# Ledger of designs, part 28: designed miniproteins, single chains, continued (3)

Each design is a single chain, and the fold is of that chain. pLDDT is the mean over its residues in the fold that is shown.

## One batch from the design tools (miniprotein)

Design m8944
Fold by ESMFold2-Fast:
Structure m8944 (fold): chain A 70 residues (1-70)
Amino acid sequence: APLTNDQLAEAGRLAAELGLTPEQVTKVVGAIQRDPALSPEEVARLTGISLEQAQRLVDALAARGLVTKR
């Protein structure tokens, strides 16, 4: 399953904090769930956000337990 209602609410808050859309955050979560080894540079390339935004988003998602990195 992609996200619970609580995780979706956290993703929406992260989107607002980082100046992203909820759709961009959901796309990043889906990409990391398919490939947990995905680097922030690869996330930026796949989603069209900046490397700085990708680094902050990936770290925030991992810290909040929304994704598991390997």
Scores: mean pLDDT 75

Design m8945
Fold by ESMFold2-Fast:
Structure m8945 (fold): chain A 95 residues (1-95)
Amino acid sequence: KYEELIEKMAEILKKIKEKKASEKDKEELKKIAEELIEIVRKELEKRGVEEELIEEIVELIREGLELKVQQAEGKLDEERKAEVLARQRALAERV
């Protein structure tokens, strides 16, 4: 089941990178991501990880996937690009 989900995710991500993904493909990617997130949540719960930390990890995975999809589509919003550039500039000025 996990391998099937990962293979489907990889195929959809490749289509997004090639700008050939349909809206249906993007919806399926979100469903696969949520299913994988639930698997991660359950495994961390079984290992006695605190709920607060689990939610932080889940949110990091969700946000990371969203950012990667936006980058692959070339649709990363200009405000987010500006924030990243401002952070890079601040770091460069400190070095």
Scores: mean pLDDT 70

Design m8946
Fold by ESMFold2-Fast:
Structure m8946 (fold): chain A 79 residues (1-79)
Amino acid sequence: SLKEELDKAIEEFLSLVQEALDLARKNNDYEAIEKLRKLVDEFVKKLQEALDKNDYQTALEIAKEGIEKVRKLIEEIKK
């Protein structure tokens, strides 16, 4: 179901956020930590707006976009 896909996408996003945070802390990459905080804040705001409207399709798109942004940040930290 769409709700199960959304729940999985949110779990994946949160897992990747934890990975990015741990990696940035290990590398003393404070710029990456600040970028991650802004990304999480924007994610929470957009997701809440979609959920308040019961728009699970838009919520899933937001979660997928968030996942991609965190993955890109992880790649940048690894360089």
Scores: mean pLDDT 88

Design m8947
Fold by ESMFold2-Fast:
Structure m8947 (fold): chain A 69 residues (1-69)
Amino acid sequence: MLVEAQEQARRAFEDTRRRAARTLPPDDARLLLTASTDELVAAGQTNPRIRQALDQASRASEEVLRRTL
C-alpha cells in the first residue's frame, strides 16, 4: 500500500539522517536533525558533510520505495 511505502521511506530517511548526525561535529549534527529539508539542501551546497548525509538519507528512502512498491 502506498501509505505504508511512504511511511517506510520516511523512517529510512530519518534513521539514516539520525545515524549520520551521530558521526558529525555537534554544529553539523544539530543542523542535520533540526533544519527543514530545504535548509539542508541549501546548507549542503557549502557543507560537504551535510550534503553527503542528505544524499545518504535520500538514497535510503528511494531504496525502500523501490523495494516496497
Scores: mean pLDDT 77

Design m8948
Fold by ESMFold2-Fast:
Structure m8948 (fold): chain A 74 residues (1-74)
Amino acid sequence: MTLEIRVTARRGNVAYGEMTNTETGEVRPATLTVVGDTAIVTDLTTNTTYVGKITGGSMDVGSTVTIEVTRVES
């Protein structure tokens, strides 16, 4: 499962933006927190947390980050 996050704001290792589920096309507001090589995405609408790795992109404001999800928590 691949998530794409368009970054709208950033502070340190935490980004805010919109996550797109590439399999379903759903777009949700989300936070992205990066710790080492681990990416933690929280869907702010459902409080679902996605854990994975960054596979592409940048956390710069206006950029898109691509994340391969390895674990999902509801």
Scores: mean pLDDT 84

Design m8949
Fold by ESMFold2-Fast:
Structure m8949 (fold): chain A 84 residues (1-84)
Amino acid sequence: MEEEIEELKKLPPVEAVKELLKRLKEALKEGEEALKRVREIQLRLVEEFGLEYTDELEKELKKEVEELKPLVEEYYKKKKEELE
């Protein structure tokens, strides 16, 4: 991520925003595929370890998503101001 940000800084502002948006869309698509695989593993583990394991893992994933949300939104606001 940090290395990707450095590469984006080398581009003109408009192109940097477009490239960042493209990478975010690709990351979102990967996230959906990763979540599908995690759910398959969770279903197997629930049978062996019970529902508590699944609940704890889901809580941790939700926290990470919520923490990233404001950072992504703030980055978009700052870049939009720089372009305007």
Scores: mean pLDDT 56

Design m8950
Fold by ESMFold2-Fast:
Structure m8950 (fold): chain A 100 residues (1-100)
Amino acid sequence: SMSEKIYKLLQELVDLVEEELDEKAKKEFSKLASEFFEKLLEYDEAVRNNAPEEEIKKILEKALEIAKKILELLKKHKASEEALKKAEEIIKLIEEMIKE
């Protein structure tokens, strides 16, 4: 599923952050990643419960906001091109889910 692809990308991004970023940046990242993961869980629950499309879209829009904050954090702390690409791929997948 799309959520499974995003979860896998997030796990790969967490591993890169653990190698590349300092302790302060890791804590800031961990907080945003946790908030993002909570939105993915809310999305999966809403889909399972056949929630209205507008409700699902609002959850995805909030997830997109958090994903963009993650990308900004990575850029601020000069993360690798690989880490930036994974964050951008997550953003693209969420945008596709919102559009469709």
Scores: mean pLDDT 88

Design m8951
Fold by ESMFold2-Fast:
Structure m8951 (fold): chain A 75 residues (1-75)
Amino acid sequence: MQEEIDKEVSLALGLIVVGIGKATNDPEGAFEFAEKNKDKFYYPAEVYRAIAELAEQFGKEDLAKRARETADKLA
């Protein structure tokens, strides 16, 4: 039960981070939050890949590259 609850919380946290970054037009903030909380994500690599796509959409190529490199390291 604890493991299942922690998994659901970690999944929700990842989705919230990406959603806020998209809604606020702040991929840098989303990346910083992910860096501080990556141990709390159930699929950290997927969170960083989503941040990389968000950064690409906002023309933040350097941030997108950093996010992809972090995702690859966590996969």
Scores: mean pLDDT 73

Design m8952
Fold by ESMFold2-Fast:
Structure m8952 (fold): chain A 84 residues (1-84)
Amino acid sequence: GEELAERALELGKEAKDGEGAKEAGRLAAEAASRAETPEAAEKALRGGMEAVKNAKGSGGAAAATGGAIAAIGAQLDLGALPVV
């Protein structure tokens, strides 16, 4: 799980083309679904964010990173809500 999150982050940062961004987004979504620690979830989120930033016109990557963000939200402790 954590290895996959780390790879997603690396691919997200290194994405030069839409296909690279799409693959990073897919790995971020998969990493988020397998995340067992807050650290792994955070890396998956960062990978997803980098993929979204570099996806531009590739809707597939945007969809994959959206899924990763949702999964991470479920994984993380929501004990403290935003103040406003």
Scores: mean pLDDT 61

Design m8953
Fold by ESMFold2-Fast:
Structure m8953 (fold): chain A 58 residues (1-58)
Amino acid sequence: SPPVVHPTSLDQAIEILGQQIRDGREAEIQEQIAGIDKVNPDVAATMRELVERAKALV
């Protein structure tokens, strides 16, 4: 498939989330997602999926 404008953005997000989970910041990530959900629930849903993917790779 052709590359999107920011193809590495998703991969970078998963990598950063994985590192933060390893650093014990999972609770902080969940609080940030809850805040985002109040203004943009679609983005919050996407971030929850990224957290699940990051956990599967760790």
Scores: mean pLDDT 73

Design m8954
Fold by ESMFold2-Fast:
Structure m8954 (fold): chain A 81 residues (1-81)
Amino acid sequence: MEKLIEETKQFARELAERYGVDVEKVVKEAIELAKSPETKARYDELLKKGYPEDLVATILARRVAVEALRKLGVEVPQLPD
């Protein structure tokens, strides 16, 4: 899960800067979403199915960063993943 948390921090920072919102607030929210039982269950399931950890981390990091922005009232287009 360390790779997922690092990717989440990176995407959350970049998206927060792009949309002009508080970077620390977005990063904190995204990390909490990344550590959620739901995200952990999806991470473990995808790894069990044989997906590379880097791919799984990138997909889930993008999802939780976008959700963090939406929770803070930013309208973000859906990412294709």
Scores: mean pLDDT 79

Design m8955
Fold by ESMFold2-Fast:
Formats: sequence, structure tokens, C-alpha cells
Structure m8955 (fold): chain A 67 residues (1-67)
Amino acid sequence: GAREEALERMRRSMMEQFGMSEEEFDELVERLRAGASDREVARWLVERFGIPLATALAIAHELRRLL
């Protein structure tokens, strides 16, 4: 469905822009599902991938809307 297609586009975008593996994307999704805040997820993205904080927060927020 549209949500699954949006998740797949997000996965590909993370891989292409930041070198995120499928396993790392699944970890990102599981962190959000486990109740991690956007701030906690953003910190993980900054520390692991060097993603700028504003971008990391936007990623966390967008992905949460798809879950």
C-alpha cells in the first residue's frame, strides 16, 4: 500500500544519501516503534551517520508518521 511504498522510498533515500544499510534502517524503525523520541532517534542518526541535527529530526518525524 501507499505507506509501504513510502517506507521503501525512505529506505532507498537513506541508503543513497547516507549509506544506511537495510539492517540499519530496520533498527531505525524498531527504535521508533519501541517508543524512542524524535530527539533520541535524531541523536542516533547524528552519531552513526553524521546527519545534520535538523535533517535527522525531520527524518525521525517523517518516519514516525509512516508507522
Scores: mean pLDDT 87

Design m8956
Fold by ESMFold2-Fast:
Structure m8956 (fold): chain A 94 residues (1-94)
Amino acid sequence: APSAAIQGMFYSSQIHKHLTQGDVESAIQTAQNGIDVLTDLVNTTSSPVTRNIAQRTIDDFQRVIDHLNQGDVEGAITLSKRTGGWSMDEIIKA
């Protein structure tokens, strides 16, 4: 199965791209698609580590949607840099 971290990074980058372009609707749709893919991974994986990373990434994407629903685009942009509880800056520096 594809890594939960790799899938999380892909969807996070797409969400961030849409938000920086001012496309809030596409950002929400991308976050929802990421949640759906990662939820399938949680239900199908035999790996507790993969399940944990996928669940944390789902939680990150849900927070992005929540901030956008509150009109907090800047907070959503900041959160869109996270996957599996890690910021994009932390992943790049690791």
Scores: mean pLDDT 78

Design m8957
Fold by ESMFold2-Fast:
Structure m8957 (fold): chain A 70 residues (1-70)
Amino acid sequence: KKVEEAIKLLEEALKYVTDPEAQRLIRRAIINLKLGKYDLAIKLIEEAMKRVTDPKAQELLKKAIDLVKE
């Protein structure tokens, strides 16, 4: 249930992300969450955050990480 919420936050974040590599990392994180690979998904989101400058996208990505860690 928390994983589904995290995926929705990542999909929302993609609307604010213009960097192609950050978009790729976020999409890969969504796939890994669906596969139950939570640690890898968190690392991919953290890497995407290094490339993202939009404050709304950064907030959504951070909330997604927090939900996955629950």
Scores: mean pLDDT 86

Design m8958
Fold by ESMFold2-Fast:
Order: structure tokens, then C-alpha cells, then sequence
Structure m8958 (fold): chain A 69 residues (1-69)
């Protein structure tokens, strides 16, 4: 799925542009089912994702942020 692809990009990429685009994709989709995999991200990547999620008016993104905090 697109969510699985975006999670994999966040886990494996070292390119900041790819990480920002993957975070933006997860924010737009706002799927709380992604939370368990996202909790395993390193502190820097998790902080990037949380920053993006918390700026979103999407209720799914807000829920995802609460789950991975």
C-alpha cells in the first residue's frame, strides 16, 4: 500500500527531501494503523514526523501523532 511504502521510506532513507515527502504523505493519509511501525523510528525521524503531523488539521494525522508520541 502507499502507507507501507511511505513508512518504509521513513525507516530506510537518509535523504532529507525523501523523508520530508514521506512525512507529508503520511500526514495527508492520516492512517492510525501505521503507528506501531512508526514508533520504531529513530528519535530524529520520529521528531520530523511528529512536527509534520502536529501542524496538520487532518483528524487522522492528529490521532497518529497521539499514538506515536
Amino acid sequence: SEVERLVETLRTSTDLGELFRAAAGLVRIGDPAAAPALKELDALKRSLLLFALRQSPNPGAVELARLIE
Scores: mean pLDDT 82

Design m8959
Fold by ESMFold2-Fast:
Structure m8959 (fold): chain A 78 residues (1-78)
Amino acid sequence: SPEKEREFKAVQVMLRMVGLFTEVELAVRQGKLEEAERLLREMEELFRENEDILTEEQKERIEKMIEEARKLIEEGKE
């Protein structure tokens, strides 16, 4: 059904977001701030492109991950 297809796609987006967030954490730990900023832009773009298929709870989780990624990058900049 279209609803199940949307739910499956939303789960794939959530898994990709978790993966990207983990890569941001690793990049910051390695001092690769330009890479971390590129990954943050990928997270923001992925969210923007898929906002219509996400539940409100999923949107809130993604927004928190993006905010945490921004904080990690800012802290990594000294």
Scores: mean pLDDT 88

Design m8960
Fold by ESMFold2-Fast:
Structure m8960 (fold): chain A 64 residues (1-64)
Amino acid sequence: SPAEEVIERFREVLEELERTRSSAQEILDAMRRQLAEMLEAKVPRKELFELHQRFHDLLEQQRA
C-alpha cells in the first residue's frame, strides 16, 4: 500500500540520519518532509507516533 511504502522510506531516512550522525537541522528537515508524506498517505496514528518518537530520540542524542 502507499502507506507501507511511505513508512519504509521513513525508516530508511531515519536509519541514514542515525548512520551519518546528521545535524539537528538535517534531522528536522527530514522529519518535516517525511511527516508531510505520511499525512498524505494516511499512515495510521500508531505508526506515525512511533516514527515521530524515533526522530525525537535522535534529536535528543544530537543535542547532547
Scores: mean pLDDT 74

Design m8961
Fold by ESMFold2-Fast:
Structure m8961 (fold): chain A 77 residues (1-77)
Amino acid sequence: MSAEENLELVKEAMEEAGLKVEREILNRSGTATVQALAKTKEDAEKAAQFVTEKLKERGLYGSGRAVGNRVFVSASS
């Protein structure tokens, strides 16, 4: 998939997890990185896990991690 398609899939997974997307970084090397905000630290941890599972299901190499109330995801195809 293209970096743009990877970005769209990451954003969709984050929105489905109930996150507020704050920042998007699209690397021409095929990596998409997205930062999003959760309501609580617990929500951020659950959302990071959910997004990681969703990305694997969609065939992307990547994972999410939570830092405080924020979720960071990097994914490539």
Scores: mean pLDDT 80

Design m8962
Fold by ESMFold2-Fast:
Structure m8962 (fold): chain A 95 residues (1-95)
Amino acid sequence: SSYLDKLEELHKKGLELIDKGDNDGLLSVMQQVGDLMSDYADDNNLSDGEKRTLKLQIDNGISYVKYLIDNNAPSSEIKEALEQTFQVVKDFLLS
């Protein structure tokens, strides 16, 4: 789907920003995932419960990545956290 393609582009951009050490850019990309998935939820008439779950999962992913950044975690751990967040979001698109 076009949402999946955009999500994959954001995932690739996030990985590139981690490699550059661009923490502000990475968090911006994760907020863009939130915006994209809000649009997806509205376009597909997701229930209030599904919208809340999706938002919570994205917000938790952002918070965890920010925690790793603030604690100088290695790029490999930040990439793993990003991958887990994108996998959860992709699973919503594929279900």
Scores: mean pLDDT 88

Design m8963
Fold by ESMFold2-Fast:
Structure m8963 (fold): chain A 77 residues (1-77)
Amino acid sequence: SAAEESLRAAREAAKQVEKLLAQLGEEVTSKEISLEGDEAIVVLTSENAKAVIRAKGRFVRAEIEVKGKKYVLHAEV
């Protein structure tokens, strides 16, 4: 289903974002996942970083705030 595709994309993107945060010295302490219709949302939180990952189908948007900077990434998985 569309929701299952979005969840798969969001989970894969979340793994990559968590690895990126770890490379920056930030260990994820909280992971929240929710589904709004066919859109999946994953929120990752660490001591000094927060990432919000939204996926709809294969399209992913990640907003990452770390070290006082905000990054917005778009990907298709």
Scores: mean pLDDT 87

Design m8964
Fold by ESMFold2-Fast:
Structure m8964 (fold): chain A 64 residues (1-64)
Amino acid sequence: MVALTPEQRERARELARRMSEVYGLEVPWQSLADALSAASGSREELDKLLDQSEKKLKQEEKKK
């Protein structure tokens, strides 16, 4: 399991907060961070997953 950097944890927290606002659901940031960590084999892969999730969320925010 890949340990998240402080920067990646902050990104996961912000992503979870924004997702909660966009979807009207409470998204636990720790669950999101754990899922990202489990899905990635490296910190670089984790950064890519964070980038992809952030881009997807920006598209959803634009639709509001």
Scores: mean pLDDT 74

Design m8965
Fold by ESMFold2-Fast:
Structure m8965 (fold): chain A 58 residues (1-58)
Amino acid sequence: SALDEAVALARAGKGLEAVGVALRGGVTGEQIRAAADAEPDPETRANLLGAAELVDLL
């Protein structure tokens, strides 16, 4: 899914690419924040939260 791809990109440190995938796939900032809440890695979690904020702004 587009959400799974965005999470994988955020985990790889590709936050802007994660935003692009989320926007193309119709993934909401709320869905990305839910994924961040389930993410045990703090760096990946921070990247997901940043991506969610950008998706909400665009």
Scores: mean pLDDT 85

Design m8966
Fold by ESMFold2-Fast:
Structure m8966 (fold): chain A 56 residues (1-56)
Amino acid sequence: LQQQAQQLQQQADTLRDALDSGRATGSWTDDAVDQAQATIDQLEQQYQQTVQQLQS
């Protein structure tokens, strides 16, 4: 579970960096940005659930 939490956070951070770069260069469409944000939100939700399970 700890390894899973770390992987989820790393994936979210990597995608967030890619989204920021895409926005700054104007290379990404609004749809691509929205999809990336939705994926980040899902990863963050899974991370929170995993962390709560570790603390229980």
Scores: mean pLDDT 78

Design m8967
Fold by ESMFold2-Fast:
Structure m8967 (fold): chain A 76 residues (1-76)
Amino acid sequence: MEVTRETVDSFEAILQRIREILGDNFSVEAIEGHPDTYVAFNDEEVVVFGRNPDIDLSKVREAHPKAKRIHVIVLT
C-alpha cells in the first residue's frame, strides 16, 4: 500500500486536499487514543490528518484493507 505525506498551514487546505483525493462522498472518524488525529476515507483511499498524525499506520491499514493508498496530511 502506497503512503504519501504532505504539510499544509490551514484547515481549509486540509479540506480542499481531502476533496481532491476522496471526492464529495467520504466518511470521517477520530482515532481512539490519538487526540487531534482524524481519518477520512472512501472505498479506495484513506487520508490521515491533523496537527499530530504521527501514528502507527498498521492499524489504519488493518481497518481499511481495500484502500490502495494512505495519504498523511500534517497541519502546522
Scores: mean pLDDT 79

Design m8968
Fold by ESMFold2-Fast:
Structure m8968 (fold): chain A 112 residues (1-112)
Amino acid sequence: GSSFRVRVRAEDGKVEFEASGITSPELQAAVDELRRIAEELAKSGKGRFEVEIEVKDTDAVDPSGRTLEQHALEALRFAVEALRALKNGEIDSFELEQDIDGRLRFRVRGER
C-alpha cells in the first residue's frame, strides 16, 4: 500500500501545511478542505491548532474490514469539523488522539 501524511500547524496568524502520499480524489478533496478551513481560521487570528495524520499503508484493513484510508478520511473530516466549530465559537478547545496498529496515527488539538 501507499503511505499518506498531513501536518497542519497554526499559531499567531501563520499556517504551516504539509501533505504527501495523496493517492485518491477523496483524500485530495479532504486535504483541500482541511487546508481551506485552516487558512480561514488562522486569518482570524483567534486560535492555535495542530493536525497530524500519518498512515503507513492506506490499503491495510482494521479488524472490522475498514481500510486505513477510510480511517484517514474520517480523521480529516473530524479535524475539519473541529476547526469549523472553533472558528464559529461553538467550542473553545478540542483534543483527540488515535492509533491503529501503529499504521495509522492522528493527533488533533486546538484552542481559541
Scores: mean pLDDT 81

Design m8969
Fold by ESMFold2-Fast:
Structure m8969 (fold): chain A 80 residues (1-80)
Amino acid sequence: SAVEKAQQLLTPEQIQTAVELFSASNAEDAILKVLELAGRGKSADLQTLREQLGLSDEQISELIKIDVDAAVEELKRAVM
């Protein structure tokens, strides 16, 4: 799943910071919120990921790719 791929990309410390920053109920909810912000692509959201969570540009690029790949799979399923 997209969450499992993102969990492997993020450090435990980044996940914990996301749980606190987003008041998430658990790690999965925090990861979903991180994916949502990356996929949204707004400059302010990407800046939050860099500055508040300490994500590298490489981690952000991979998160965007995970979100895009998930959207492409959903679209392919919808047109079948």
Scores: mean pLDDT 78

Design m8970
Fold by ESMFold2-Fast:
Structure m8970 (fold): chain A 67 residues (1-67)
Amino acid sequence: MTLSKEEAIEVGAKVAEEMAGIPKSVAERALSLVLPERITLSALAELIEQMFGIPKSEAKKKLEELV
């Protein structure tokens, strides 16, 4: 499954907020600078781990719950 950049920003920012306490607006801005136009859930989970320190497996599970 692939997400658009807009979808990836929305769900990625929610994961960052709920799991790491990062304000959604801050997470959205950070993600908007690095995300491609299309991304897989696995690649988005890896990016969330690199940017916010959330383990990839936990980020991926949370992303799958939100899409």
Scores: mean pLDDT 84

Design m8971
Fold by ESMFold2-Fast:
Structure m8971 (fold): chain A 86 residues (1-86)
Amino acid sequence: MELTERVYEAAEEEARRGEEHFKKAVEAAEAGNAEEALKHGEKAVEAALRAARIAEELGDEESAEALRRAAEAVREEVERLAKEAE
C-alpha cells in the first residue's frame, strides 16, 4: 500500500493546486484581467486532470470521473469569467 498511498497523496496535492489556481483565476477576472484569468484557469484544469489520471491509475474510477467533471466545470466557468472580463 505504500506506493498507492504516495500516489494518492500526489492526487491530493494536484487537487489543492487546482483550487489555488481557480481562486487566482476568479480574482484576475474580477480585476478585469481576462489574460491572467485564462492563464490561471488553464493551470487549474491541468491540475484537476492530473489528479483524475492519478485516481484512474489507482483504480478509483469514481474519483477520476468526479475530477474530470470538476475540470470541465472549471474550464467552462473560467471561459465565462474571462469573456465577461473583456
Scores: mean pLDDT 79

Design m8972
Fold by ESMFold2-Fast:
Structure m8972 (fold): chain A 63 residues (1-63)
Amino acid sequence: MAEILEELAKVASPEAAALLLAAAELLRKGEEGDATAFAAAGVLLAALSIEFPEVYEELKKAL
């Protein structure tokens, strides 16, 4: 999952890329056992869906 966010960040606007990369870092921490990091990643993805809905639709297609 984090890898998909990192790939989308390469073609996104700088603002959307910042949210995608922050969420990817938190997802990696969650995979290492940090449950709070998963919750924080969810909040960032919710923000992405509101501020950058086109990027969020591409993310849903890639998942």
Scores: mean pLDDT 81

Design m8973
Fold by ESMFold2-Fast:
Structure m8973 (fold): chain A 118 residues (1-118)
Amino acid sequence: SAALARDRAIFAALRAATLARVPAEVREVFTLLADVVEGAIVSILEGRVSEEEALAILDVVVDELARRYGAEVTIEALEQVIALLDAFIADPRLSPAAKEAAARLKEHLEEKIAELKE
């Protein structure tokens, strides 16, 4: 749809802007997380996965990244993805459905940061 194409273009622009500010050691993990988060939002909006299924996939991905790259780098990458999602949610052109999906994913990623800090 035209709305989905616009939502994707907004995400891509904000992702590029965020990536320019991400430290070199965090860039790979940020890119992997941003790919999964974008895929989750698009899949929810297209009705291919439920919100609960998307959150379960994010859990597996975050835990695997923490195992491979370490908790500190993963937390920093998650904080950058949360900043990206904050900017995405704040964009007045964004569809209401994308705002809701992004807000729920953001909340879940904040919970994952708290878990990794234990």
Scores: mean pLDDT 90

Design m8974
Fold by ESMFold2-Fast:
Structure m8974 (fold): chain A 65 residues (1-65)
Amino acid sequence: SDASKVSAAYIRLIEVENLGAELVEAKDKYIKLAVDSSNPEAVKAAEEFVKWLKELGLEAELEIR
């Protein structure tokens, strides 16, 4: 269900933010994250999260700083 997918997305967002990613922008069906290039665990987690969101039909962007 869509509600389950939204809940999963929020849980994953919290996990990725805990690794060092920043939520830059959030709109309806769009999210932008930023990560520090010196933090490879955060970069990998954010890239996987962005890829997963795109597979769900959402727009997502990652800024590597």
Scores: mean pLDDT 82

Design m8975
Fold by ESMFold2-Fast:
Structure m8975 (fold): chain A 90 residues (1-90)
Amino acid sequence: SFEELIEETKEKIRKLMEEADIPEEETEKILKLAENILKAIENKDFEKAKEYIDELHELFDKIYEEQPEAEEALRKIDEIIGEAINKILE
C-alpha cells in the first residue's frame, strides 16, 4: 500500500540518519519532506513535488556544510526517495 511505502521509506531514512549521527531536528525535517514528496507524486502534483525536492536539497546542503561526514548518508537518502518515487510511478 502507499501508506506502507511511506513508512518503509521513512524507516530506511531514519536508520541512515541515526548511523550518520545526524541530529534529531534535521532527521524530522528530512522525514517530513520525504513524506511530502511521496504524497505529492501520488497526487500527480509534480510542481509541488519539485518544490519539496528543492527544499530537501537545500537542507542537505546545510547538513553537509555543518557535518561533511554525512555526505554518503545524504546521497543514499536521495536514492531511497528516488526508488520510492519510481515505485509510485509504475
Scores: mean pLDDT 88

Design m8976
Fold by ESMFold2-Fast:
Structure m8976 (fold): chain A 100 residues (1-100)
Amino acid sequence: SPLPEEERERAKREGALRILEDLQKLANITEEDLKEILELAEKAIASDDLEEAREYLAKVAQILGEKVEASDFDDLTLEQLKAAARAIKEGVEAILEVLK
């Protein structure tokens, strides 16, 4: 049987807080950093330039503590970069929404 809506929303909030706590412990990521990741992902989705999209995703990865540059995404197409940016946006929006 599906979980009641209230229990599902509670589980989402507890899961989001746990993920945020784990990110803070592993990479010192804050809610402000998550908002910056969201902005960068939205810019990547809106971009029609391959180099610009790579730069935005490299900045996202750097916030997450990865030692990467735009050139590390040379094998990815613009469509693949936008797909990755959409997935990042959806994940970050879900976390930020349940933290309200």
Scores: mean pLDDT 74

Design m8977
Fold by ESMFold2-Fast:
Structure m8977 (fold): chain A 67 residues (1-67)
Amino acid sequence: SATVEAAERALAAARAGDVAAAREGLKQMQNNGGDPELVAGALAAAELGPTSARVAAAEVLKQARSQ
């Protein structure tokens, strides 16, 4: 799924400390039909720093995989 792949890329980037790439992955999820509320919250969390980005990306990936 393009949504799961985008979430996996976002989490990998966040774990590497690349907040910009993590945000790009989250935006790709938004464009590919990810939950808009979850993705919007994750994007806001990513702006707060790399630790928040990792937690948010992991939660979004978990939700994408549960479909």
Scores: mean pLDDT 79

Design m8978
Fold by ESMFold2-Fast:
Structure m8978 (fold): chain A 90 residues (1-90)
Amino acid sequence: MVVELDIEIKGSPKSVELLKELIKEAAEKTGLKVEVVEEDKEKGYLKLRVTAPDLEALKEFLGTLQKLAGERADELEDMEVTLTVKVIEE
């Protein structure tokens, strides 16, 4: 089993870049792979893909991200975040 999380972000370019950095930090802290699928910095658009070995690893990643984002919440304004979880079986 592999779990794939697509994170689609729309907002101000500054807020989108900050959230991108926090997502990468959360992934590094939890040992998960993150890839940039689509990015338009001028339009404040970013789509990232996080790959986890199971749902527990994904939960740890999301918990870490929530903590990091909470510490920087004053800098995260007018953002739309869409999360899509795909469970891929062998």
Scores: mean pLDDT 82

Design m8979
Fold by ESMFold2-Fast:
Structure m8979 (fold): chain A 90 residues (1-90)
Amino acid sequence: MEEALKILKETASKIDELMLEENVPSEIKKKIAEKIREAMLILYDSNGSEEGIEKTIEILRELYEELKESYPKIAEILKETIKKLEELKK
């Protein structure tokens, strides 16, 4: 659990920095924050179980698909995060 949460927190920080640099609209910023919060809640509720990590990856994949055309740099961070979370599954 702690490692997966750390990955999500690092992802949120990297995305926040990019959003400041690229003047991302507040509506998109809110959507990203809400999805990351949803992912973190799933990890807390599942105590970092494999199923919880899989559901978290699904949320991040959906966000990636929504953002990949308009915000490719943010999408790339999400893709890296998904890969790191997949490596935590045993």
Scores: mean pLDDT 80

